# Designed miniproteins, single chains, continued (2): the designs that were tried, part 102

Each design is a single chain, and the fold is of that chain. pLDDT is the mean over its residues in the fold that is shown.

## One batch from the design tools (miniprotein)

Design m7526
Fold by ESMFold2-Fast:
Structure m7526 (fold): chain A 100 residues (1-100)
Amino acid sequence: MELLERLRRALREAVELYESDPERARAAAAEAVELAREIFREGGEVEEALRLVAEALLELARRTGEVDVAEVERQVEEELKKAFELIRTEPEAIREAAAG
């Protein structure tokens, strides 16, 4: 899906920008999280999107060490947990609807 490519690019930019512009890096990271959510909604490769976001944000947190990386990590972790749970519950909801 095109969203996966955009997600990858956004994550890359976030890592690079964090070295020169932490403000823009944070915006790129937030955009990546939103892209991951869109991938989930479209029914694309959600698992891959989630792992890419987590990996990139963890790398950014290690590099900065000065900014509130804990907040960024917390936001990503919460979104990842929510998306993962939705994936697990969604199949059952479909079965119930189909069963009648």
Scores: mean pLDDT 66

Design m7527
Fold by ESMFold2-Fast:
Structure m7527 (fold): chain A 74 residues (1-74)
Amino acid sequence: MEKKIEQILMIVGLVETLTGEKIESLEEFLELTEKHRDDPQIAALREVFLRLYSSLSEEEKKEAEKELKKIAEK
């Protein structure tokens, strides 16, 4: 369960590295990856992210969003 959240955060970090853009929320991740959908690597990372995120419980989804915001604030 917690491993899926870690994988989601890792994917977000990879997208930040590839784009050079900071991601502060799940909404920003979705917007940024949609903007860069012409990049096959970013498109693939978006697909893996959405698959993992959809498999989370409601509590795990809330935890993932909180962790993402916390990392962004650093």
Scores: mean pLDDT 78

Design m7528
Fold by ESMFold2-Fast:
Structure m7528 (fold): chain A 70 residues (1-70)
Amino acid sequence: GAMAELRRAYAERLAERIKQRLDEAGVTGATVRIEDGVPVVDTSGLTPEQQRIAAEAAREAYDEVRAELA
């Protein structure tokens, strides 16, 4: 039970942080969902510049959440 709970909590926290960073970066049209316990960012239909910004936001979110859970 505990491992599944930790995995879900991690995925939810990371997805939430990615959403926050995307909002702060002004990226609209990207969606963040959790698929099999992994956050997935759908950037289909975004410009290459917005996709780059979204990737940067996701990286920052990952680094922040990783540090918080250490």
Scores: mean pLDDT 79

Design m7529
Fold by ESMFold2-Fast:
Structure m7529 (fold): chain A 97 residues (1-97)
Amino acid sequence: SSLDRALRIAVDQVIEQMKKLGVDQSLIDAVRSLPSLDIDKQVEVINELIAWLEEQRAKTTDEERRRGLLEIEMGLGVIQVVLAVKETLERKEEEKK
């Protein structure tokens, strides 16, 4: 679907920025898996990324790194919107059955 493609693109963009900032491979792999995870696991991965971003912003005084962190935060926002739209559409399909 177009939403699955949008989610994949948003995830890929976030991963590229995470790689540029030297993020641990384990967190990158968790984010990469988001489109294939159930809702509970998606929430866990998103919360892990949010916690990492908050910790990094608190420690970071470098403007270039701060911009990179903001780009990840913006990309995460897109991922969350796409996931919310997908859940809403899936709920509407269940109500028609």
Scores: mean pLDDT 83

Design m7530
Fold by ESMFold2-Fast:
Order: C-alpha cells, then sequence, then structure tokens
Structure m7530 (fold): chain A 86 residues (1-86)
C-alpha cells in the first residue's frame, strides 16, 4: 500500500516536472489551464459556488479518455482552484 501511494505521488511530481521542462507538454498545459480557468469563471458567473464549479470541472475532466491529458487537466484544475481559494 505505502509503495503504491509513493509511486502515484512520484508520478504526479514527475509529470509536473515534465510539464515545466517539455515545451510541448507546457504548451498543452497552458491551453488546458486557460480553458479550465475560463470555464471556472463561467460557472461562477452562472451562480455556482467555487466548490460546485470545481466538482463540475473535475467530473468533466474524469471523462477524458487519454490518461496523460486527464492528468494534465487535473493539475490545471488544482492550480486554478488554489488561485480562487486564496
Amino acid sequence: MSAEMKQQFMHQISLQQKIQTDPSMQQQYDQIYRQVRDQMNQYISDGYTLDQSYQMLYDRISTIPDPQVRDIAVQALQHVYSEYKK
């Protein structure tokens, strides 16, 4: 159990580092980040709470068939959420 949790955590850190060092992944992250931010702003403007907007976006991201794109989108969502949460 501990080894599996450590592997998943290391995978997330490695992905984050790869996004920072790989121009292609960084460009993909920037595009997804913009889309997630704009959608979050739209939901909040429509009267949803920050937490409700996060859940709706997370649910949509979870339907992405490409696990690498999904992981990048989760990172972008967490970043956007942390900025609005202060």
Scores: mean pLDDT 75

Design m7531
Fold by ESMFold2-Fast:
Structure m7531 (fold): chain A 88 residues (1-88)
Amino acid sequence: LFDKFVKEQAKIEREYAEKLPSLTPEQAEEYRWKVELKIGKLFLKALTGEEPTEEQYKAFKDYFARLIARDRGIPVEEVRKRLDEIEK
């Protein structure tokens, strides 16, 4: 539930912060996207009370890709491809 989500998110954010000093700017960006995807899955689970379905997670990834595309001024399909590469 929400309290569990907040605690898990804080743990993930702390792990990210600890790793940041060892990363280049490019590596930090890719690692942040991995963190955001992980937090997104956790948020969906908190929202539904169940493990996210494949459809729910794909919808979240699409939303996240559109957000990045808007911020960066690049095609959504390019962002989607990069996110898929990052999840390997």
Scores: mean pLDDT 78

Design m7532
Fold by ESMFold2-Fast:
Structure m7532 (fold): chain A 93 residues (1-93)
Amino acid sequence: MKYLAFAFDEKGRIVGRAEADTEEEAVQKALELIDKYNAPLAAVVRIENGKITKVKVIDKQGNVLEEKDVSGIPADQAEAIAATLAREVLKKR
């Protein structure tokens, strides 16, 4: 099991990336990316057996703004799925 973290700017562009072995570590790294890049939000992606199983969007305080369980999507789609969800959250602000 593997986790990816992506921080996004106000336009939904990826400004930072990190990798972790646990969800807790991925959330911590996502918060560090938010602080480093002054990002409005970040996404944490869960990867299991080369496939995306969950995408979670968090704010600067670590509040979960949106979370989706996913099936059948390969790990190489992680940035695209995370960016799509992040942009949807940004449109609601």
Scores: mean pLDDT 86

Design m7533
Fold by ESMFold2-Fast:
Structure m7533 (fold): chain A 87 residues (1-87)
Amino acid sequence: SLEEAKERLEEIMERVLREGRLSDEQLEEVAKILRELGASDEEVERIVKGLRHLAEVMATLSPEERRLLLDIALHELHEFMEKVVEE
């Protein structure tokens, strides 16, 4: 369901921001979820590339900096996903 897809994306994003890591398996899961949400192959590739880069950046940050970005990113993701589900 779209709600389950949203929850899985939020969990992966939280893990990336908290740990600064994202496995290839998790990237494949993100790609699958995004396609289920109606994203094009081009959009999926762009987002997956962005998440990989984000994970690399987050690995260099302090826990306090990661927490701040987590709060911002999850808020924006939640608003975006809520609109997609309601449409």
Scores: mean pLDDT 72

Design m7534
Fold by ESMFold2-Fast:
Structure m7534 (fold): chain A 89 residues (1-89)
Amino acid sequence: SKEEELKKLIEDFLEYMRRLARAYPQLKPVVERAEKAFKEILENPDKAQEILDELRREMLTEAEKVGLNVAFQVLLALKYLEDKIKSLL
């Protein structure tokens, strides 16, 4: 189902971010924020775009503090996730 596909996309993205946070512990609060944001999206899919826009801003701001290469990796992962979520909604 589309709901199961959405959950898998979110879980894959969060696992990627958790692995990244193991290398860059300063990203741990951002991963926790992302987990809460995705829970909110699953409960209120009509607000998904608003929640994603806010999350993207927060995640990229924190990733930039780590380094430009990390910011680019996060940007690419978010773009993939956002494009896939948009196709499922």
Scores: mean pLDDT 83

Design m7535
Fold by ESMFold2-Fast:
Order: sequence, then structure tokens, then C-alpha cells
Structure m7535 (fold): chain A 94 residues (1-94)
Amino acid sequence: SAKEEAAAKLLDELIAKLEELAAAETDPRVRRQIRWLVAMLRRLREELLAGKVSVAEVLAALQGLLDWARANDLPEAVIALIEEAVRKLAELAA
């Protein structure tokens, strides 16, 4: 549907920005953690487009990933990108 396609595009934008941050990251631990986030987001995108999860379930999963990023002290740039994606997905899910 149009909502699922719009949510998938938001995930694609987040993935692309996180990949840019991972490529620029010099701390190997932080780079690995950002790449793990990208892998989780790619899985969510695949499940969304396959009709296995709703936009609301993607939003809940993304909020969980945001909480995980904060708990692991990821860079503020990473946290800000996920927060923006959560905000945009919440508007789309309403």
C-alpha cells in the first residue's frame, strides 16, 4: 500500500544516512553497532514490504532500536537520525 511504500522509503533514507556515518566512523565498535542497526532496519524493511509487519509495528521496532542506541552510547548524529525517522513514521502511522 501507499503507507507501506512511504514507510519503506523512510527506512531506505535512514539506512543510507547510517551507512554514510558508518563509513566515516573511526571507532570499530561504534562502526559495528551502526552496521548492526542497518542490518536490523533492512530486515524490518523486507518484512514490511512482504506484508509481515504493519507500519505501527515498524514504528515500535524503531523505537526499540532508538532505546538500544541510547543504552549503547552511540553518537548523537546516529541517535538524531533515528529520532527523526521515529517522528516521521509516527506521523505516517497516525
Scores: mean pLDDT 90

Design m7536
Fold by ESMFold2-Fast:
Structure m7536 (fold): chain A 91 residues (1-91)
Amino acid sequence: GKEEELIEELKRFKKELEEDIERVKKGEVTLEEAIGTILRGIGFLFEAELRLKELKKEGADEEKLKEIEELLKELEELLKELVEELKKLKV
Protein backbone atom coordinates (compact mmCIF):
# COMPACT_ATOMS: atom_id res chain seq x y z
CA GLY A 1 0.00 0.00 0.00
CA LYS A 2 0.99 3.69 -0.10
CA GLU A 3 2.12 3.62 3.56
CA GLU A 4 4.36 0.56 2.99
CA GLU A 5 5.87 2.09 -0.18
CA LEU A 6 6.77 5.31 1.67
CA ILE A 7 8.21 3.36 4.66
CA GLU A 8 10.41 1.25 2.34
CA GLU A 9 11.61 4.36 0.42
CA LEU A 10 12.42 6.14 3.72
CA LYS A 11 14.31 3.08 5.07
CA ARG A 12 16.28 2.81 1.80
CA PHE A 13 17.24 6.49 1.89
CA LYS A 14 18.17 6.23 5.59
CA LYS A 15 20.58 3.38 4.79
CA GLU A 16 22.11 5.39 1.91
CA LEU A 17 22.56 8.45 4.18
CA GLU A 18 24.17 6.36 6.96
CA GLU A 19 26.59 4.83 4.41
CA ASP A 20 27.37 8.26 2.85
CA ILE A 21 28.04 9.80 6.30
CA GLU A 22 30.54 7.01 7.09
CA ARG A 23 32.21 7.47 3.68
CA VAL A 24 32.49 11.25 4.29
CA LYS A 25 34.04 10.63 7.75
CA LYS A 26 36.64 8.36 6.08
CA GLY A 27 37.38 10.90 3.30
CA GLU A 28 36.05 8.47 0.66
CA VAL A 29 33.66 10.93 -1.09
CA THR A 30 34.05 14.24 -2.91
CA LEU A 31 32.47 17.46 -1.63
CA GLU A 32 30.33 17.55 -4.81
CA GLU A 33 29.02 13.99 -4.20
CA ALA A 34 28.12 14.80 -0.58
CA ILE A 35 26.39 18.08 -1.57
CA GLY A 36 24.42 16.09 -4.17
CA THR A 37 23.27 13.66 -1.45
CA ILE A 38 22.15 16.58 0.78
CA LEU A 39 20.14 18.20 -2.04
CA ARG A 40 18.48 14.87 -2.93
CA GLY A 41 17.72 14.32 0.78
CA ILE A 42 16.09 17.75 1.17
CA GLY A 43 13.95 17.12 -1.93
CA PHE A 44 12.97 13.64 -0.73
CA LEU A 45 12.04 14.90 2.78
CA PHE A 46 9.79 17.57 1.19
CA GLU A 47 8.09 14.93 -1.01
CA ALA A 48 7.74 12.49 1.91
CA GLU A 49 6.14 15.20 4.14
CA LEU A 50 3.56 15.88 1.40
CA ARG A 51 2.90 12.13 1.02
CA LEU A 52 2.50 11.80 4.82
CA LYS A 53 -0.01 14.71 4.81
CA GLU A 54 -2.07 12.98 2.07
CA LEU A 55 -1.98 9.63 3.95
CA LYS A 56 -3.31 11.38 7.10
CA LYS A 57 -6.18 12.89 5.04
CA GLU A 58 -6.98 9.41 3.62
CA GLY A 59 -7.25 7.91 7.14
CA ALA A 60 -4.22 5.63 6.80
CA ASP A 61 -3.10 3.21 9.56
CA GLU A 62 -2.08 5.22 12.67
CA GLU A 63 0.80 2.86 13.58
CA LYS A 64 2.28 3.15 10.05
CA LEU A 65 1.83 6.96 10.09
CA LYS A 66 3.79 7.03 13.37
CA GLU A 67 6.56 4.90 11.81
CA ILE A 68 6.75 7.31 8.84
CA GLU A 69 6.96 10.33 11.21
CA GLU A 70 9.80 8.69 13.20
CA LEU A 71 11.69 7.81 9.97
CA LEU A 72 11.32 11.41 8.75
CA LYS A 73 12.80 12.71 12.04
CA GLU A 74 15.69 10.21 11.76
CA LEU A 75 16.39 11.32 8.17
CA GLU A 76 16.35 15.02 9.17
CA GLU A 77 18.92 14.32 11.93
CA LEU A 78 21.11 12.28 9.52
CA LEU A 79 21.04 15.13 6.97
CA LYS A 80 22.11 17.54 9.75
CA GLU A 81 24.98 15.15 10.64
CA LEU A 82 26.07 14.95 6.98
CA VAL A 83 26.11 18.78 6.75
CA GLU A 84 28.26 18.99 9.93
CA GLU A 85 30.70 16.38 8.55
CA LEU A 86 30.97 18.40 5.30
CA LYS A 87 31.83 21.54 7.30
CA LYS A 88 34.78 19.64 8.81
CA LEU A 89 36.05 18.66 5.32
CA LYS A 90 36.23 22.37 4.26
CA VAL A 91 38.70 23.10 7.09
Scores: mean pLDDT 83

Design m7537
Fold by ESMFold2-Fast:
Structure m7537 (fold): chain A 62 residues (1-62)
Amino acid sequence: MEEVRQLLEEAKKRMREARTREELLRVYMETSQKLVDLYKDDPGLLKEGLDELARELRRLLA
């Protein structure tokens, strides 16, 4: 799982390990931009990845 799955799992791990809201948002923004850069030509995969990251962000901010 070298592509999107590994990227998402590493990002979610970094988000869970974030000590501040600022660090959490930075990881989220950096990963979202990376997903756009890598998967802009696959809108289904891009949407799925962005939705998964957004769900994790909302869970951690709740």
Scores: mean pLDDT 80

Design m7538
Fold by ESMFold2-Fast:
Structure m7538 (fold): chain A 92 residues (1-92)
Amino acid sequence: MLEEELEEAVRYAEETESPEVAEAVRLLGEAGLALAAGDYEEAVRLAEEAAEIDPRFKPVYYLVKAGVAYAAGDMEKAKELLEKAKKIKAEL
């Protein structure tokens, strides 16, 4: 995602939600930038931290892990993680 889009999303969350939600949105944006740069370990770490702040982002954490598995060629792991993300989203 673009930095401008991330900054706007964080600002909106600060005004309409809470500082904790804004921090989680910022971390997810940074995870997206890390993923685009090929920094897969950093992307997973940032997405995990966001999910710890706001459990509503747990599905996104598993989607990031699935994307990393896909990039590594592990199709079985990617599918497993996608299904886990779907199940968690359905429970929210």
Scores: mean pLDDT 77

Design m7539
Fold by ESMFold2-Fast:
Structure m7539 (fold): chain A 61 residues (1-61)
Amino acid sequence: SMEELRERALETAERLKLPEEVRREMLRVIDQAEADPSTSLEEAERRVLGVYTRAMRRRAA
């Protein structure tokens, strides 16, 4: 569910010590997906993954 995805996103952000801005972006993506009936849970998960992988890549640079 979107609620479970939100919980996992917050846990991932805490575990990976992601900046507050990245955490907010992940939550915004989930909120947008939840508001859009055409967006599947799988697509929402992929978008969230994209947010934190970009952040991790930026941190590695």
Scores: mean pLDDT 80

Design m7540
Fold by ESMFold2-Fast:
Structure m7540 (fold): chain A 60 residues (1-60)
Amino acid sequence: TEAIKKELRQQALEAARQLVEKREELLKTMPESVVDAITAREQLEIQKQLEAEYAAKLAA
């Protein structure tokens, strides 16, 4: 299961990097308060997906 943990850690880091890039893009056209709200929503969705994927891969 170490391979699964490593894979999910890499996915989490990549998702975090993509959120930073998305935030920078959104800040070009939107107020920071709106961008923060969008980013928080995206982060919650990523967390849910990673939790579901971890459970599924661990069961397999």
Scores: mean pLDDT 78

Design m7541
Fold by ESMFold2-Fast:
Structure m7541 (fold): chain A 91 residues (1-91)
Amino acid sequence: MKEREEKLKKAKKKVELIKGIIEGLRRMIDSVYKIALANTPPDPAALEELRQEYQRLEEILKESEKKMIEEFKKYLKELGFSEKEIEELLK
């Protein structure tokens, strides 16, 4: 049953890669927002617009993360992993 252990090892690597990509994107968005905030005039309307755009980007990122995790869960099910194993891999 070495094949199953190799599948789990590969799945773990892909999970870590996906998590790394999502975290990297989130940090980049946060950094850009902080720079934009520092360079935004102290005008309430401009600050509110910037906050709304940041919230929109956060929502898009959360939706993309959820969709990517759902697709990866489907992929793992097709490979023959159980629901419990998939949950443990994605923790």
Scores: mean pLDDT 74

Design m7542
Fold by ESMFold2-Fast:
Structure m7542 (fold): chain A 77 residues (1-77)
Amino acid sequence: ELSPEQDALVREGVKAINDAEAAVEGAKAGTLTPQQVRDAAKRAHEASEKARQAGFTNLAEVLDRYGKEAEAAADAL
C-alpha cells in the first residue's frame, strides 16, 4: 500500500496526465490557446520530475510523454 505522500503524488500525476490529454484534444478542436496547452505540458513535466524522484519510473515516463505531446500540439497551433 502507498504512503499518504506517495498516494498524493500518484493522484497528482494522474490528474496531470488527464489535464495534458484534455489539452491536446482542446488544441486539436481549437478550444484552447497555445499558452493554455503549454501550461498543461509544464504541469505534466513537473509531475514527471516528482514521480521520478519518488521512484515511480513508469509514471514519470508516461507523464513526460504526455507533456511532450502537449508541447507538440501547442507548437502546431
Scores: mean pLDDT 84

Design m7543
Fold by ESMFold2-Fast:
Structure m7543 (fold): chain A 89 residues (1-89)
Amino acid sequence: FVKDLRDDLIATIENHLKKAQELVEQGELDKAIELLKSTIKSIDKIIDWLKEVRKAMPQDKEEIDKLIAELEKAKEEFEKLLEEIEKEK
């Protein structure tokens, strides 16, 4: 369960980051900002949900904690890119 969820989530996040970078290269800064903000909000909701899941599934705590850490790192990368784009505008 957790491994399949992780693989799907990370792939989706990586695709969103790639699309945002492509939008920046095309000069579509507003679209890039909207995509980054929506993805960050989605990551926050997933992290909050995973924190509840880890309380119910102590056997999977390590895998869930690793997934939360990966999502938090991805969120930081998105927030940094968002900040850089907003400074350029």
Scores: mean pLDDT 81

Design m7544
Fold by ESMFold2-Fast:
Structure m7544 (fold): chain A 93 residues (1-93)
Amino acid sequence: PVVEVAPAVAEELVAKLRRAMDGLMAEMDKAGIPKSVQIAALEALLNDQPLPSSLPEPFRSALERARALAAKVPALAEELRRWLREKIAELRS
């Protein structure tokens, strides 16, 4: 079952998700996670596949939380897919 949220709440959740995901990428860079592993993890999220075994904690749990939240809120699902496509393209450039 999907959760119906007010538009203002959806906007706040979308903004929070974007900030959390951008922060997570910065932390992965600081931790020395290879670009190839970052791309593989984001592609796994985009295609609803298991995350790569090479992705360590706490990044694995953070991405699984994002997936779980997006599964419950349609606005978050759409924003997560959009963000993932953009970020994968940036990482490949």
Scores: mean pLDDT 82

Design m7545
Fold by ESMFold2-Fast:
Structure m7545 (fold): chain A 82 residues (1-82)
Amino acid sequence: SLRIELLRLVIRALEAAIAGDKEALRKAVREAMDLLRSAIPGLTQEQADELADKWADEIASLPAETLRRDLELAREALAELE
């Protein structure tokens, strides 16, 4: 399921951001954008990579409390789908 795969990648990105692991964060966001690109006709690899880099920077700038809350919500959403 695209939704389950995307939620797993979102969880990985949030965990990486909380840990301060910028490389893991960028990898997870890029994998999420690649997954979304497969479902969105016309989104190029260059556009997906640029959006992923911007998104990773935005996530890295969020307060730790926001990241932890979003991680809890994403984990709950995944548990309901599994």
Scores: mean pLDDT 84

Design m7546
Fold by ESMFold2-Fast:
Structure m7546 (fold): chain A 61 residues (1-61)
Amino acid sequence: MSLEEVEAVIRRALEALGNPTDELAKAIGKALVNAGYPKDLVIEALRRLGFEKAAEELEKE
């Protein structure tokens, strides 16, 4: 699984919801980690998408 794949999954989920926030991005990231996605890749994908706050909060969990 690649960083680009994780980024695409997060971006698609946020786009479907119409008004993405850091809170929503964190919730999506946490759900992906719980589903078996590598935590490091999810955190990096969040940072690349501009959700630095969500990435920082997820990293601390």
Scores: mean pLDDT 80

Design m7547
Fold by ESMFold2-Fast:
Structure m7547 (fold): chain A 92 residues (1-92)
Amino acid sequence: GPAAEAEARLDAMVDAIADLGRSTGNVDEVVQAAKALAETAVREAHRLGLDPRRFVDRAIAKLRERLSPEVAQAATEAIRKAYDEEMARLQA
C-alpha cells in the first residue's frame, strides 16, 4: 500500500546515501543527499497522514548502522535541520 511504498522509497534513499558515503568519502555529498531524504520523508508522511518523525528516525537509525560515526553524525544533523525547516514550511 502507499505507506509500504513510501517506506521502500525511503529505504532505497538510505541505501543510496550509504553507498555514496562508502564510494566517495565526500561528506558534503552525503549531507546534501540526507537533506533531500528528510524533505522527502516529511512530504510523504504529510501526504499519507503519517508521523514524519517516525520516518526520519528510522532513516537516521539505518544510516548510523551503515556509515562511519563521523559521516553518520553529519548526516543526522543534516536530516534534523532539514526536518525542522520542512515542518516549519508546512505550518506556514
Scores: mean pLDDT 84

Design m7548
Fold by ESMFold2-Fast:
Structure m7548 (fold): chain A 78 residues (1-78)
Amino acid sequence: DEEIRKAVEEYGKKYGLDDDSVQTITDTALLFKFNKSVIRGLVSLTAYARKGIKMDEQEKKDVERLSKLMGEGKPGGV
């Protein structure tokens, strides 16, 4: 719980998200037990959407990793 919350806060601050966005992502990550890679991808995607900025090549890779993990059912493990 605490490590997930801290990861979202750290990445959220790095990408300049507001407290409401951080809270929403934290609640989602806690619900689905996301690992740090999925959390990073979700924060990057949210920051992109909120700021309307164009993703760089690294951010695109983070989003693709998130999409793959979610699509293949890896975030919660089965």
Scores: mean pLDDT 67

Design m7549
Fold by ESMFold2-Fast:
Structure m7549 (fold): chain A 66 residues (1-66)
Amino acid sequence: MDGKEVAEKAAKAAEAGGSATTAAASAHQVYDISKNEEAKKLAKEAMAAPTAAEGAKLLREASVAE
């Protein structure tokens, strides 16, 4: 699974009513897999996001950056 697929799946999971913890776990996977520097930066910010909504927005941006 490439970084773009992981980021898209993570964003959908967070948007579907996941908690901030769920969004952070998905962001960690995006950070680990992605080779794109901007996507990694956005995933790292998503891991620290205070709400699921903010995490989902950052994960969407990471998916677009791939």
Scores: mean pLDDT 72

Design m7550
Fold by ESMFold2-Fast:
Structure m7550 (fold): chain A 86 residues (1-86)
Amino acid sequence: MAPGLLEQMMAAARAENPDVLAISVEKDADGNDVIRIYVKEGTPEEKKERMKAKVQEIADAAAKALGQAAPKIEVVVASPALAAAA
């Protein structure tokens, strides 16, 4: 994924919830891109849904421009250890 796109996704996620800890691009078992947004434990479901929607919108627009399938977006609750490291 292009670095500028990842920055846009992070900015959009943080606009909805400033407690976003990290965003990463990972591969599933089939080599497909999965975007994971790591949030603090206790983040409300409503905020997770809004963040996911905003990131998905950016991902869909970029994928369409490149003629590619949009990546899957996942919101992950960070463990206490990951939250302390961020």
Scores: mean pLDDT 74

Design m7551
Fold by ESMFold2-Fast:
Structure m7551 (fold): chain A 90 residues (1-90)
Amino acid sequence: SMREELERLAEEAERLVRAIETVNRLGANREVPTGEEAELFELAKEYFAEQKEPLEKEMKEKGIDVRLGPQLMLERPRRVLEEARAALAA
């Protein structure tokens, strides 16, 4: 159902946001990922690798400053999560 697809989308987006935030926290504190954090770290790395070329292409086409890339990588999953949650609440 559409509701089940939205719930899955929200769960996937939430996990990805958590993964990126975990990478940022570990990097800022110069810590190494352990246990569950190791899985989240790998998820974020895979996402960054998959999105790098499409994002850089879009940024170039739209004249967006390439230094905003890391911010946009976090903002996109957050927007998806917010929109999916809003749709589920409607």
Scores: mean pLDDT 79

Design m7552
Fold by ESMFold2-Fast:
Structure m7552 (fold): chain A 89 residues (1-89)
Amino acid sequence: DLWKLPKEVADEIRISLNEEIAESLSERISARELSVKAVMREYGLPREKAEEIVDRLEEVYKNSPTPEEKVENVKRLLEEAEELRRELA
């Protein structure tokens, strides 16, 4: 249950998962598509909102040079996803 983990640890897992998906599937399927579906399942968000979050996660990953900055910026994005989930529920 991802909700039982500290948000920082959960964010690190999501970053690592996105990297593994990109590396293992780069020649077969879109890592973005898998990430979008994962966000939709985890947060119960509609596809358009999940795509916005995934696009921002990819930008954060590319533009945040340190692991600490990646965790911080991803944490903020996932907080936005949680708030959006609450508004839709």
Scores: mean pLDDT 64

Design m7553
Fold by ESMFold2-Fast:
Structure m7553 (fold): chain A 102 residues (1-102)
Amino acid sequence: MSVLEKLYETMEKVRDIVASTDDADEMLAKVSELLKEKAEEVRNDPSLSDKEKKQFLSYIGQLALIADQVARMMRAGRPKEQVLAELDQQLEQLKSLAELDS
């Protein structure tokens, strides 16, 4: 079980929330709830090193920023396909950064 696997699972859940939610504020609330839950799970996991915990919490912070960017697009009335395309691009960038940290 790796930090990357936990990140990929969290990213997939974020994408599902964005894809299924039409209201920006509702989307942000759901994403914030998910990210807080995942951060607490990792923080309280005694099997993870301090380095692994810090790495995951950094990725959670990046996901929160991505969600804020996507929310701005949704509030601006951008089509769902454009919102998801931007999200997918930002998630791929985060994956690339996380793989370099391995």
Scores: mean pLDDT 85

Design m7554
Fold by ESMFold2-Fast:
Structure m7554 (fold): chain A 82 residues (1-82)
Amino acid sequence: SDAAIARIADLQVELALLLNPELTDPELLELMRRIAEQETRDAVANDPEGHIAALEEKKKTLDPESQAIYDEIIALLRELAA
């Protein structure tokens, strides 16, 4: 669903801001959101299970706050893959 893809993109931008709080340029944030939407569409179309597995592995290396954002992204990706 477009809503789930948009939510994943918003979460990816939230994660980027958590790691880089100096990212305040609204044009750059909009570009990042559009890139995240396209990457999500490509992953779901081509290899949703491989993409989810890669995020699960990456999640293990992150702090608890970043892990919570990844958990929501992974849950939305599983919904899109179903």
Scores: mean pLDDT 84

Design m7555
Fold by ESMFold2-Fast:
Structure m7555 (fold): chain A 67 residues (1-67)
Amino acid sequence: SPWERFIEREINEAVEKQDVEALERIKPEDLLAIMKAMGVPEEELEPILEFLERKVKEGKEKIERQR
């Protein structure tokens, strides 16, 4: 999914920069609004949002372990 690749890229960049605030700026509701505006099928929205939630949690844990 291009949206999952986008999420992974954003999370990886934030983790490399050790920027927790960048991860916290990635809001599920904001991504949902953008995906709906771009015409993403409704059946794809939930899996993408679940992927975002998992990747944000993993990214935060990685940053905290490196500090």
Scores: mean pLDDT 81

Design m7556
Fold by ESMFold2-Fast:
Structure m7556 (fold): chain A 77 residues (1-77)
Amino acid sequence: SIDDARDLINAAYALGDAVGGVGYFSSAGALLAAADTIRKDPDADDAVKLLQTGADALRDRGQALREQAARAQRARL
């Protein structure tokens, strides 16, 4: 359901925040795997789209943090 998709997204964000960096990419992958699992249900289209959007947002956060860390590391060299 859409509510279950929202709960998964919230859990994925919490895990990403707790682990940081690589955790955001792992959480995004988990949301995409969940979307692939439920996409066989024709009533799940909205939930699939919501999970995919959540995964994209987590990936964007992970990439931004990676770029900031890389810039900080280069400044030390």
Scores: mean pLDDT 77

Design m7557
Fold by ESMFold2-Fast:
Structure m7557 (fold): chain A 61 residues (1-61)
Amino acid sequence: SAEYSAAIEELGRWAAELRARDPDISAEQMREALLARARASGLPEAVVALLETLLDREVAS
């Protein structure tokens, strides 16, 4: 829970950084970049799976 909450906050910060660097970034490019960075940061696969579900929900909306 605490690890997931921290990952959500970090994900938001990464998304803001990515948009600042590339304002034309698509939702799918953002999703792939965020998930790749989450995996590279050493987050447990279970936490990455939860983030993937959250991002899929955002793209589907």
Scores: mean pLDDT 76

Design m7558
Fold by ESMFold2-Fast:
Structure m7558 (fold): chain A 60 residues (1-60)
Amino acid sequence: MNEVMDAGARRIARAIGDDGADLKELREVVKEVTEEGKKYGIGEVMEKSGELIVEYYERR
């Protein structure tokens, strides 16, 4: 797995692991990870994964 994917996953996990999910912060992290993913040709996968994560937390 490439280094950008690993770093992105860790940043998302940290945002989720804080006291309550800050949806604004979570969206910003997802956006940054998605833009980095596009540089490696995996932008669509990252974008869809990010949308699912944000939707999950919005429903809660």
Scores: mean pLDDT 62

Design m7559
Fold by ESMFold2-Fast:
Structure m7559 (fold): chain A 63 residues (1-63)
Amino acid sequence: FTEEEIKKILSLLDKDGDGKISEEEFEEVLKDELMMRKIIAIFDKNGDGKLDEEELEELKKAI
């Protein structure tokens, strides 16, 4: 992932404004259909409207 992509995800997920995403916040985002759609739109290289398990793992590492 690029720094710009990570910045966009952080701004979407970081409701506290502390610049960090906890595992609990990440899990809440995975349950939120609208938020997942926004994340998928940023990272979905396949255009299938879904993130693969590998893509989710890379995102979790980057956050």
Scores: mean pLDDT 67

Design m7560
Fold by ESMFold2-Fast:
Structure m7560 (fold): chain A 85 residues (1-85)
Amino acid sequence: RREKVRELARKYVEAVRAGQPIPFEEFVKKAREELGVPEGSELDLVYEFLRAIAEIAKEEGVKIEDLLTPEQRKELNEYIYKLEK
């Protein structure tokens, strides 16, 4: 599972870098279906993705902010806020 989450996180980062970002909420829902995670467990999956993105940033010697646009970071924060309630 960890390896698959990391693979999906890298695909998300690559899509953002290519200027073709997928809405983060849509990306998480698709990943949930692919990984067989039940509906309502999106928050746990989001934190797994954040850890994977942080690992990618560390390996590349950059900040997470350099891997995501300001718009993507706002969308991510709003989605997390929604899931925490």
Scores: mean pLDDT 70

